# Designed miniproteins, single chains, continued (3), part 101

Each design is a single chain, and the fold is of that chain. pLDDT is the mean over its residues in the fold that is shown.

## One batch from the design tools (miniprotein)

Design m11723
Fold by ESMFold2-Fast:
Structure m11723 (fold): chain A 71 residues (1-71)
Amino acid sequence: MKIDEKEIELALKSIEYAVLKRIMEEKGFTPELAEEMLKVLREMLDIARELGDEKTAAYFEKEIAEVEKKL
């Protein structure tokens, strides 16, 4: 089984996003945290699209919209 480097990158970005989301839940919402979350989400969306994972891409699009709505 060949693991795509893009799948590994997406997994690492997912962990980064989860950490940022936890910080936001514990410390509260800040514009700086929201901007960092949006950056990671957009990077993850691009990778999901490259992988052809439509379900994951749709999930990230929804998450981006929710974060942008709070800005």
Scores: mean pLDDT 81

Design m11724
Fold by ESMFold2-Fast:
Structure m11724 (fold): chain A 100 residues (1-100)
Amino acid sequence: AEEAAEEAERAARAAAEAARAAGKGGAAVGAAAGAIGAAGAYAGARIAREKGDAELAARGAEGAAAGARAAAESPGAGEEAKEAAERAEEEAREAREEAA
């Protein structure tokens, strides 16, 4: 659970980074999606630590990856958002493996 929670926190940071990059490009909806994903991952990590439930961390990380990808695919998001989405997706895969 601890490792999955750490991976969810890293996915959350990557999603927040994608959201900021999308926001700088004027992609308000993409920025919101990334921010929501990041918030979910942070919440999932916290609850996973409290309850010892790695599945909640993995689900949170997957939400962060989806939000980051939506941010990266938004018009004007640019390369920084795409790189951040790739990091969020990798962290989500690692969190899922820890939950298995």
Scores: mean pLDDT 82

Design m11725
Fold by ESMFold2-Fast:
Structure m11725 (fold): chain A 58 residues (1-58)
Amino acid sequence: DKEESIKEFRERLEEALKKDPNDELVKALQKALERLENTPPEKLQQTKIEIREELEKL
């Protein structure tokens, strides 16, 4: 579900902002949310995997 995925990433962004607003993770999570919002439903799972891989590199 796209809305549930967006909610999950928004919660992660809020936690990252509480820790350090200038962290690269905050910027990465903001880009991830923008990407998820613009992703068609049929590609949502693939986009989530790619985002997770990018976040794990930080």
Scores: mean pLDDT 78

Design m11726
Fold by ESMFold2-Fast:
Structure m11726 (fold): chain A 64 residues (1-64)
Amino acid sequence: SAATEAAVAALEAGDYERLERLLVRLYLTDPQAAREAARAVLEKAREMGDEELARRIESFLQAV
C-alpha cells in the first residue's frame, strides 16, 4: 500500500521521526492498516539488523 511504501521509504532514509509520525497518523485513521505497515517495517528492520528500530516498532505494536 502507499502507506506501507512511505513507511519503508522513511526507514530506508533513516528518518525514524518521520516513520513514527506516519505510523501514528495512520493508526488514528486506519488502525488495521497501521498495524500492517508496522509489521512490514519490523520485518525490514530485522532483515537490516537494526535492533534499536525493531524494538521501537515492537513497542508501537504493543501500545496500539
Scores: mean pLDDT 81

Design m11727
Fold by ESMFold2-Fast:
Structure m11727 (fold): chain A 69 residues (1-69)
Amino acid sequence: MVTEEEILRGMALIYVGLGDIFAKKGDYEEAAELYEKAAELFKEAGDEEGAREAREKAEEARRKAEEAK
């Protein structure tokens, strides 16, 4: 049976993957938003480690976006 936690974690992984794609394209603002969404979903799934890692990726993407300003 697919659980709520399993669905949320799966969605979080999809958002991390999308964030990675946008980061590779140099679209760091969009990547940061995707990583922030992933962190929220990991937190809702009870995956505190995944949430922390996604937040770190979001912070890095935000930093790189600011470098272009």
Scores: mean pLDDT 83

Design m11728
Fold by ESMFold2-Fast:
Structure m11728 (fold): chain A 93 residues (1-93)
Amino acid sequence: SIEEDLQEAIEKINSNTSLSELQKQAAKEAFVNGLKLFQLKKYEEAALEFTGVIVLEPNLAIAYYYRGKAYQELKKYDEALKDFEKALELDPS
């Protein structure tokens, strides 16, 4: 569920010892905003927010997954495929 995905993202961002507290807050806010925009079907804006998460958290599989979903809705299938492949590479479970 989106709620479970949000909790997973928050926990992984909070546990990232390489990020400052300000960077953790920025990544969490971008992920929350991305999900809200995605639910509103504002897929271009959602993808930009998830890109902001990925800049701070390049190993956060779930951010690539949601950006891939946004790209899929935009019919940007090549970009969606790359993001889904990256998400599976980072979290194959």
Scores: mean pLDDT 90

Design m11729
Fold by ESMFold2-Fast:
Structure m11729 (fold): chain A 90 residues (1-90)
Amino acid sequence: MPEGVKKGLELLMGKLKELAEKILNTDPKSKERKEYLEEYEKHKKEVEEILERTLGKAPEEIKKKIYEELEKFEKEIEEKLKKKLEEEKE
């Protein structure tokens, strides 16, 4: 992968992880939990938009690898968040 794209993706994924950790460590009934969930959804959308703009001219093989890495990372975070939110229902 182009080094600049890889570094940018690592920074974007790092922010998603940071937001997820804040969500997990925040009180379920707090305003802060709601704000972090909204920021996470917004950042996830921004990551997708940045990738579309950045990878528009990239070779198809590079696009596939980057999207696969992002999907795998997002799935791991979403599974952790889903499990925590489900535990908080009781």
Scores: mean pLDDT 74

Design m11730
Fold by ESMFold2-Fast:
Structure m11730 (fold): chain A 74 residues (1-74)
Amino acid sequence: SMRDEGLRLVIETTRLVTEGEEKGALSQEEIDDVAALLQRLLDAWRAGDEAAFREELARLKEKKKEIEKKIKEA
């Protein structure tokens, strides 16, 4: 389900942000960007807006890939 996918993605992204912050691979601005995406995803879920949730989920997936790349290049 989208809810299960969303929860998994949030957990995985949060772990990556923690790792990236610990390694100095991420700026505060980049961490703040992730926080904003997580808030948008939560807002869409609370509103019951499936289309918005799907859109924010896709954005978070892209951001996760960017973070993974930065951590690997650090």
Scores: mean pLDDT 84

Design m11731
Fold by ESMFold2-Fast:
Structure m11731 (fold): chain A 62 residues (1-62)
Amino acid sequence: GGATEVARRYLARAEELLAQGRYEEAANMAQKAGVAATVAGDDALLERAKALSREAMERLQA
């Protein structure tokens, strides 16, 4: 559905930004993905969004 597709697009963008070292932007995209995954009821996408957000935030504190 639309919310699942939106979540996947935000996750893909977050992974791209994380690979580029753009950790604040990556965390923001991961948060948006988490919201979309929650709306979609997709627990797997939500867990991926949480993990990616956590990684980006940890990198910001390094």
Scores: mean pLDDT 87

Design m11732
Fold by ESMFold2-Fast:
Structure m11732 (fold): chain A 63 residues (1-63)
Amino acid sequence: MKKEEVEKLINEAVEKAQALIDAGRTDEARRVVELINRAKELYEQGKYDEAIEVLKEALAFAD
């Protein structure tokens, strides 16, 4: 279900942000965190499709 997909993607995005911090890519990590926070706000509003889209953008960051 989409709710569980959002929770999974949030966890993956948090792991990506931590990896970017560990690599010294602090500006990129900050942008990923901002996208995670936006996705959490959308999730609280029940906007799961929009939250998933934002999280996919976060995960694609720094490719």
Scores: mean pLDDT 82

Design m11733
Fold by ESMFold2-Fast:
Structure m11733 (fold): chain A 64 residues (1-64)
Amino acid sequence: MGEEEAYELFKGALKNSKDITGKISDVAKKAIETLDRLVKEGKPPREAIQEAGRLMAEELGATP
């Protein structure tokens, strides 16, 4: 999968997730904001995806 395709799929999944109520919705919104911010700051999409994913994992308690 190309970097652009991975970015579009991840962003689409986050948009779907933000329609869920509660903490998951808040985490998805925060991840979208992180993606937009990092890309605007000149970070490559791959790094933006990694940071957003890490943030989601931490917020949802999925990370060891």
Scores: mean pLDDT 71

Design m11734
Fold by ESMFold2-Fast:
Structure m11734 (fold): chain A 69 residues (1-69)
Amino acid sequence: TRPLDEKEINAAVLEIKVAVIRTAYRNGAPLDEAIAELRRVLEEAKRLGLPESVIQWIEDEIARLEAEK
């Protein structure tokens, strides 16, 4: 079995963080709080040098929530 590299592990951890934020929002967390948390995850993804596809996915999630305002 091919071992996961550090970038794959970091991407998986951030995907879990996004899922937690989305679940909190679905369960009644404020929209602005969810957007703020996703922006923090985006900055962490950029700092960790994750693939552009992961960064774009997080940006798309933020844009979708901002469209709900």
Scores: mean pLDDT 79

Design m11735
Fold by ESMFold2-Fast:
Order: sequence, then structure tokens, then C-alpha cells
Structure m11735 (fold): chain A 69 residues (1-69)
Amino acid sequence: SWIDQIQQIMSQTIQKGDNAIKKDPSKSGKYGDIMQQFMDQVVQSMKQDPDSAIQSVQQSQQQAFDQFS
């Protein structure tokens, strides 16, 4: 289902953020804020139709990934 796709993207993004924090704990606050912003964007995206929600969440994941490295 589209919900399963969003959950998969969320899991991948959280895992990437956790790994970034483990590599540099001094940035835990910054990376935590990025993950929180991503989660807030997921909540907003889920108010859209399924296709738009998936695309929006994928875009948010890319923005988070760019900020982790």
C-alpha cells in the first residue's frame, strides 16, 4: 500500500539520521532537528492524495539526506 511505501521511506530516513549522529555525536542536535522537520513534513504530506504524498515524502527524504552529509 502507499502507507507501506511512506513507512519504508520514514524508516530509511531515520536510520540515515541515526547513523549520522553515531558518526558525529556533536551534531546530534542539528541532525535531530532535521529528522523532526522531516517527520513534520511527512505528517503534512499525508494530507494529500497517495501519489502526491509519496512524491512529497520522497522530496523531504532527499532534503534530509543532503543535510546529513
Scores: mean pLDDT 84

Design m11736
Fold by ESMFold2-Fast:
Structure m11736 (fold): chain A 54 residues (1-54)
Amino acid sequence: MEPEVLERETRLGVLEIELGVYNLIARKLENTDPAAAAQARARAARIQAEIERL
């Protein structure tokens, strides 16, 4: 397997987990801490962009 392919697959897996975590944080904090929820959504959007760049 090409090293680039293995690295891309590993990074994709990690980013997908992180995306799920930040989306969960945003959802859980939406009514309790809207500012923190907005920050979590912004981070999730950055992670999504990173995934699309792969």
Scores: mean pLDDT 80

Design m11737
Fold by ESMFold2-Fast:
Structure m11737 (fold): chain A 60 residues (1-60)
Amino acid sequence: EEEDRLELFAATLRSMRDARGLSQRELAERAGVSQATISNLESGKRRPSRETAERIRAAL
């Protein structure tokens, strides 16, 4: 389900970022997005666009 998939994305993003020792700001800088975007994605407040998800994946 989309909600379960969003929660999985948020959890995976937090886990991968933490495993690499990156702050939300550092991941945002690497992905070329705002820190607020990373924070909102990790809290499940918004769904990522395909472009944003690809940028984040490339930054990890």
Scores: mean pLDDT 78

Design m11738
Fold by ESMFold2-Fast:
Structure m11738 (fold): chain A 81 residues (1-81)
Amino acid sequence: MPLIEEAEEVIEELKELLEEAKAAGEEELAALIEKTIEELEKALKELKANPDDPEVRRRLEEEIGIGELVIAVAKLVLSKL
């Protein structure tokens, strides 16, 4: 299922960035990443329970989009010169 696979990949990248943010002492960024992971895991769990529900699919698509934006922000912050 491409949507589940995409969500799992985004969660994995966010988890890697969370460890980098914690190691860098970026507590505010770490909190944002952690919250984003929680919302994605919640939406993914809902989709796995109701795979054909268009509302649940739409919610996960939205959370994936938010996750990708948070990944971009985290990479930018952690790449500071």
Scores: mean pLDDT 85

Design m11739
Fold by ESMFold2-Fast:
Structure m11739 (fold): chain A 113 residues (1-113)
Amino acid sequence: SEAEELAERLRRRVREALSGVPTLSEEEKEQIAEALGEAVLAALRGEDITIEVDVRVTHEAFGAVLLALREALAGKLTLEVETEGAVGAPTLDRVTITLRGPAGGTGTVVLRS
């Protein structure tokens, strides 16, 4: 299905974008990719889900994820992003990524430590 194809494309793009990020383990990179793929799939299927990932995200890692989302989704979903963190801190306290499908489905991924 188009939903499954988009979810797999996003997982691949996120894995690729995070491959060069040394502050994340391979396990954490895969958890982020899987959570985002599941959120996209849910949003396109008209579901409403929230997935929390226990991970410490740097500004570099966040930038990589955001770029992958913009490139993979190509305007097919509404993307909303909220970040929490102290100015000048090396890591973000929380990143909330909300994906909204055309049929009203919502997939939310929360990256926090």
Scores: mean pLDDT 86

Design m11741
Fold by ESMFold2-Fast:
Order: sequence, then structure tokens, then C-alpha cells
Structure m11741 (fold): chain A 70 residues (1-70)
Amino acid sequence: MTEEELREGVRKAAEAALTNADAYAKKFKKYEEAEAYKRGAEEALRHLEAGDLEAALRALEEGGREAERA
């Protein structure tokens, strides 16, 4: 996987998480889990905008870990 492919993948994953978080929360009644994914995705997009791919990846991973704790 190239850096460009990885950056594109992270962007798509973050955008999908933001788009689907509310539907996921309502469908599965997992509001805290959805909130954690949303926060991670927002943080990741912020880091991508700043050009920090490594920080973006960490934000997605942290959001996933928070969701698992919810």
C-alpha cells in the first residue's frame, strides 16, 4: 500500500464513520459507541487536513478503542 492509498483509505473510513454514526446509534441503540467513532473520525479528518497521516491513523484507532469500552 502506498502512502497515497493509505491517506485515501483513512479519509474514506473517517467520512463513512461520520455519515453512518447517527444511523448506527439509532438502529443498534449504541449511542456511546457511535459517539466514540464520531470523535475519532472528526479528529482523523482534522489531522488529514493538517497533512499528518500518522496522527489521523492514531485518531481512528483511539476512536475504535473508546467504542469498544462503551
Scores: mean pLDDT 74

Design m11742
Fold by ESMFold2-Fast:
Structure m11742 (fold): chain A 85 residues (1-85)
Amino acid sequence: MAKEKEELAKEAKKLLEEAVKALNEEKYEEAAELARKAAELAEKAEDLELAAKAYEVLAQALFGLGKYEEAEKYLEKARELRKKA
């Protein structure tokens, strides 16, 4: 269990770094895909703070794509995760 969660958290952090880079380059579709994967892995790792950060990056990418309603839902999810962390 512990080693599996540690590896998932490491992979999530790497994907999140790639998502942030893509977001800064305005590659919104790529950033959204990477951030979504990072959030899923962070949740499996039970790293709520990392998952919240990933959902925040996903929301920013979705705003860049004009998907405002979907972006707001992920921002709300990130806020709830931060309250539990």
Scores: mean pLDDT 85

Design m11743
Fold by ESMFold2-Fast:
Structure m11743 (fold): chain A 69 residues (1-69)
Amino acid sequence: SAEEALEYFRKALEAARAGDSKAAREYFQKVAALLSGEKLERVEDLVVRAATGAPVEEVLEEARPIFEE
């Protein structure tokens, strides 16, 4: 579901910011399993934005419409 994907994405981004690469990977794999094609590519772009300094809250708000049909 969109809510489930958003929750895992939040946990992935928070784990990455904390330096927990293993947890970040595991949570992002759960997000990837709930998405496919164009939606997954858009979420991957948001991961890059977070990695380059965008706030987690901003990235999550942009991810919300992607996870919704």
Scores: mean pLDDT 81

Design m11744
Fold by ESMFold2-Fast:
Structure m11744 (fold): chain A 97 residues (1-97)
Amino acid sequence: DLAEELEQFERVLKEVLENASEETREELRRAEEVAPGVGLRLALAGIETARRQGLRELEPEAARLGLELAEAEGLPEEERERRRREIVERYRELRAR
């Protein structure tokens, strides 16, 4: 299972990098630099979510929100829950455009 998940992650990452805009690639690079491992994974998850919803123009913003979610994981529980709610609301606002 873990090996399959790792292969899937690598495949998705390559696919995204190959077909992403320069802006999206820059956001992925920043996510890995700011929060190694977890930042890249959550930024990629954000991009995949936007793609599945047909919102490819929101990929850079979704990647940034994914990084913010990764950064929130290191916070105290109360602040983490507040930060997650803010991130979700910001994505809903972007999606409503």
Scores: mean pLDDT 80

Design m11745
Fold by ESMFold2-Fast:
Structure m11745 (fold): chain A 81 residues (1-81)
Amino acid sequence: SSELRKRKEALKEKLANAPREVQIDILETIFGMPRERLEASEELLQKALENLFNLLDSYIADPTRQPLAEELLKKIEAILG
């Protein structure tokens, strides 16, 4: 939906400007990635963030998965907000 795409773009911008600790908290919460691994590698952190938005795009593109997109957006918004 148009609303889900707007929320995704707003979150992407907020996340790009968020403190590193908040980016790590999101990836730990969403993917269960060990914090110490994310802290050790900036490259891994950036790739994981890219994968997060690719997953969101995948969910938004599929009408049957849009409820999963909404749930995921809500979880990210709660950590950022």
Scores: mean pLDDT 85

Design m11746
Fold by ESMFold2-Fast:
Structure m11746 (fold): chain A 55 residues (1-55)
Amino acid sequence: SREEQERAREEAEKLKKQAVGQISKLMEDKDMDEVTRASQEIGRRIQELLEQAKR
């Protein structure tokens, strides 16, 4: 439904904001391995939510 699609998009936006803050801190600490891991995991979860938003 449209409501489910909107909720999935809102959840994806919320995750992006949280991820930006977390990744920014990791980049300040130059923890590039953790930045890579966190980016991949968050990207995958956002992709899953956006796929749900299209269904």
Scores: mean pLDDT 76

Design m11747
Fold by ESMFold2-Fast:
Parts: sequence; C-alpha cells; structure tokens
Structure m11747 (fold): chain A 67 residues (1-67)
Amino acid sequence: AAKEGLVAMLDKLKAYAEANADPETAKEIVERLNELKAKIEKGELSIEEAVEELGRLAEEIAEKSAR
C-alpha cells in the first residue's frame, strides 16, 4: 500500500544518508526523515504531501552527500 511504500522509501533514504553523508549531516537527515515518518504514521500528512516532502528531502540528501 502507499503508506507502506513511503515508509520503505524513508528507510532507504536513511540508509543512503548514513552511508554517503558525514556523520553530523547523516544525523540531521535521519532526524528529519524520522519526523516525516511520524507525521505519515499519525495521518498528519496526505499521501501526496508526504511524497512531495520526501522528494524535497531526497534532493537535499543528494546535494549534501555530494559535498
């Protein structure tokens, strides 16, 4: 289902950040991803809003990991 797919993608992004970013940046990103996951699990975000936020975070992770 869509919610399970979003949670799986969040976990994937956490693993990517931990592997590719420096420890301080990885910690910040994981914290933000955990916050987004909590909002999704509580139903505070629509699936569309969650996908949009996840997309923004993925771009930010890629940019910070390249530095």
Scores: mean pLDDT 77

Design m11748
Fold by ESMFold2-Fast:
Structure m11748 (fold): chain A 66 residues (1-66)
Amino acid sequence: MQFIITNTGTPEKAIALALSLLGDPNFTVTKVGPDTFVVTHTGSAEEAEAFAQSLRSDPNFTVTEV
């Protein structure tokens, strides 16, 4: 599953997200802008949905499923 994630919070929030995802082998992360990431999840659909919901609950992030 693939997501476009835009950080609308502080730069520290973007750095924390990038570091957490880079530490997980089930994620591939491509930085396409200063506050925009394309993230691919290679785990289960359940894990992908849980990840998307966790980000949507954070007001500092906008998540678009593609």
Scores: mean pLDDT 77

Design m11749
Fold by ESMFold2-Fast:
Structure m11749 (fold): chain A 116 residues (1-116)
Amino acid sequence: SITVTESGGGTVPEGGSVTLTPKIGGDFSSVGVVSWLMERPGEPPRGVASISADGRTYVAPEYEGRATISVDKAASTAYLHLTDLRPEDTAVYYGLAYSTKDNSLAMGQGTRLTVV
């Protein structure tokens, strides 16, 4: 019943910053957690950050001090802001939204970030 559409990727210089946006369709009030994963070519997906509906956040150790996540309930989104970008941040980034109403997980098609 919910959907995720990611945006904000592209080509960014090393040391730069980017804001990734997971637009959530459907009933945003049912969303308990929004998470970001990244997938590098040839590697398994890794967690980046998450935020719960109550504002509780988690940031993976690799991104500590370089990632912030915030929810905008009125906009039905949870922004991920990445700073001090490194070549190893080159990946496809996926937004995931968990619905507490039907215990289901929605994931989008991803947004590609290339750090040069």
Scores: mean pLDDT 84

Design m11750
Fold by ESMFold2-Fast:
Structure m11750 (fold): chain A 70 residues (1-70)
Amino acid sequence: MTAEDYVQQAIAARNAGDYEAAAAYLKKALELEPDNEALRYLGLDIADQLDAAGLPEVAAELREFLASLP
C-alpha cells in the first residue's frame, strides 16, 4: 500500500464512524510520508474526533505520534 492508499482507507473509516481504524490508517500513511503537512493536519482533526467520540486515550496516542514526527 502507498500513503495515498492508506489516506483513502482512513477517510473511508472516518466516514463510517470508525475513528480508531481511521487513526491507524493515518499513522501508516504518516510512517510513509512523515513530512506531509496535510496528513499532519488530518491527524489533528481525527484526534479531535476521537476525543469527541469518547476515545481520549486513542486521541492522546495519535497526538503523541504526530509530535514525534521530524
Scores: mean pLDDT 82

Design m11751
Fold by ESMFold2-Fast:
Structure m11751 (fold): chain A 59 residues (1-59)
Amino acid sequence: LEEHRRAVEEGVRRVAEELGADEEQTRRAIAEAMDRAPGDPEAFTRELRRELERLLEEE
């Protein structure tokens, strides 16, 4: 649904901005989160944040 997609897009922008992630890190995190939680915007946002935090901690 379009509402679902918009919620995901807003979550991505907010989390990336909050954590200071660059475009490449954000794209990697999105791919991983979509693989783990494709149908749930809440779970997707949770996985996105977790993956971004992991990537930022590695470098």
Scores: mean pLDDT 72

Design m11752
Fold by ESMFold2-Fast:
Structure m11752 (fold): chain A 96 residues (1-96)
Amino acid sequence: NAMLEKSRQWFRDLAERLIDKYIEKLKDIPLETFKKVYEPVLQAVETGRRELVEEIIKKYGLDEETVRTLINAVLLGMWLGREEEIKKRIEEAVKK
């Protein structure tokens, strides 16, 4: 295999490990809370407005690490073109 194919496989493996790690960190969020915060987090990411992140923390009572993990999961999904897949995987993993 070409050197580029090895690099692509390494990035794919890294992305899967990061997705799994983010899902594990988010599993304790109640499903209803996740459904309420997902759109506001997506808007914060799309607009780049930090004040929206502070509002999410205050309004939904989530800790900063949890909100940062959600932001990272959304950003990773955008970069990979897998936003809908990652969102569904989080919904399946979160506290029911």
Scores: mean pLDDT 79

Design m11753
Fold by ESMFold2-Fast:
Structure m11753 (fold): chain A 75 residues (1-75)
Amino acid sequence: GPTPEAIETLRRAREETERALREGLSAREILERLDPEVAGLVLSRLIAEGAVELDPEELARLEELAREEERRRRE
C-alpha cells in the first residue's frame, strides 16, 4: 500500500486544495500551485464528493492524467 509519508502528503494536499477552493481559486491555479499529479488526484476525489464543479474539458484532462499514471505502473 502507499507509504505513511505519501498518505500524509495527500492529506495536506487535500487540506490546501480545499482551502484554495474556498478562497475562490480555479482548478487550473490549484494544479499550478501544487504538484500536478497530487493535485489531480485530490481534485478528482473532491469532484466525486460533489465539493467542486469543473468544466467537462478539465474533467477529461484529469481523467487522462490518471489513466497515464495507471499505465506507467503496469510497466
Scores: mean pLDDT 67

Design m11754
Fold by ESMFold2-Fast:
Structure m11754 (fold): chain A 84 residues (1-84)
Amino acid sequence: AEEARKHLIEAVKALKEGNYDEAIEHAQRALELDPENANAHLVLGKAYYKKGKYEEAIKHYQRALEIDPDNEAAKENLEEVKKK
């Protein structure tokens, strides 16, 4: 739990700094430790979206919603990507 959380914190930090490849690496590591982490899928979706990889972004936003159906950020981001 603690190690997965540390990787999520680093992934969010990298995402904010525009380091999308670093964000993907940290979020993937968080998922290796905690496969049902909706926030890790949300970060992956955002990073792929910023890189223009819309199909990959949709996939991860959908997984985040399967894990946490009430995740408003994932719902809004998924709707935005589907309009592209």
Scores: mean pLDDT 85

Design m11755
Fold by ESMFold2-Fast:
Structure m11755 (fold): chain A 82 residues (1-82)
Amino acid sequence: MERLEELRAEAERTGDVRLLGEAALLALEAGDLELARELVERAERLAGPDHPEVLYLRAQLAKAQGKEEEAKELLEKAKAAS
């Protein structure tokens, strides 16, 4: 996916957590769980683990991995932090 690769490269260059989030969601849509996890971890490093955007991304990653209960808990935390 050229768009995903472009967003990832731009996120690496700028350190923009929003670009990392967009790239992670595209990786999840493409079924690339390893890339999605890497991008979520980078977003966590930049914004912190309790940031609502990071919690939302972790929830989406957990859902994609079949961890429905963990995803629900993370999504609730993201909503509370927003």
Scores: mean pLDDT 78

Design m11756
Fold by ESMFold2-Fast:
Structure m11756 (fold): chain A 58 residues (1-58)
Amino acid sequence: SAALEALAKKYGVSVEQVLGAKTLLEELGEDVALQYIMRDLGLSEEQARALLAELKKL
């Protein structure tokens, strides 16, 4: 998805990582996705919450 590629570039992560975050959000919910984005992708809580908000719009 072009939207996932744009988010990957914006947050400095891979498309596969953004897709992983979206899958976790849809399947396991916001708290699991937030922990993945912060712990495994290395984004701050502010950046992680912003990415989650963008993923919810897709």
Scores: mean pLDDT 87

Design m11757
Fold by ESMFold2-Fast:
Structure m11757 (fold): chain A 82 residues (1-82)
Amino acid sequence: GKLLERFIYLAEILGIEVPESVKETGKATGTEFAEAIRKLALKLGASKEVAEKLKNYLIEKFGDKEVDVDEAIEAVNEFLKS
């Protein structure tokens, strides 16, 4: 979906590798997505504390479940509003 496309674009311009399987399927495990978002947040200038809290939130919410990247990005938006 559009959130997946935006995530891939942002990750790639910031030098974060996105696996081809994620690009093709739009799915990742919650743990894989959480680590990617932690790295992305750090490259965007977030503090280590904020990046780790966001990662832990995503792991708590999704764990090792496969999730659509669009759904995972919505969870990031919810975290940022709280």
Scores: mean pLDDT 76

Design m11758
Fold by ESMFold2-Fast:
Structure m11758 (fold): chain A 77 residues (1-77)
Amino acid sequence: MTEEERRRLEAEVLAAFAVMIAYLAKQSAKKGDVETAKEMAELARKIAEELRSLGFTDLAEQVEKLIKEVEELIKKA
């Protein structure tokens, strides 16, 4: 595995982790646990920002879409 291949794999793993965190944040928001939802959404946002900084804009956009859904649920809570 090359260094470039390893960096892409690491980015994909981070994106998958951020997606999972965003999904859990969405579930927390639906249960009325707004504080946990906010903390998880912020963590997912930081990962999305890192992905964007590394040039993986496609992965960052996927995470950002899920964060937007969480933010909408938090506003309603």
Scores: mean pLDDT 82

Design m11759
Fold by ESMFold2-Fast:
Structure m11759 (fold): chain A 55 residues (1-55)
Amino acid sequence: MSVHDLIEELSLAYVRRDLETFRRYAEEIAKKIDPNSVLYKTVKAMLARAEAEAA
């Protein structure tokens, strides 16, 4: 599965408020991308926000 496919699934899980699926895909993306990238920071911010919202 490509990083692009993982981002698509992450976005769908976020919209559906499926926190378990969202965490799974966020962790997979974090393993595949550069920690210094804007994408990594965006994924981490989305995960933190989703957890705070307890959706």
Scores: mean pLDDT 74

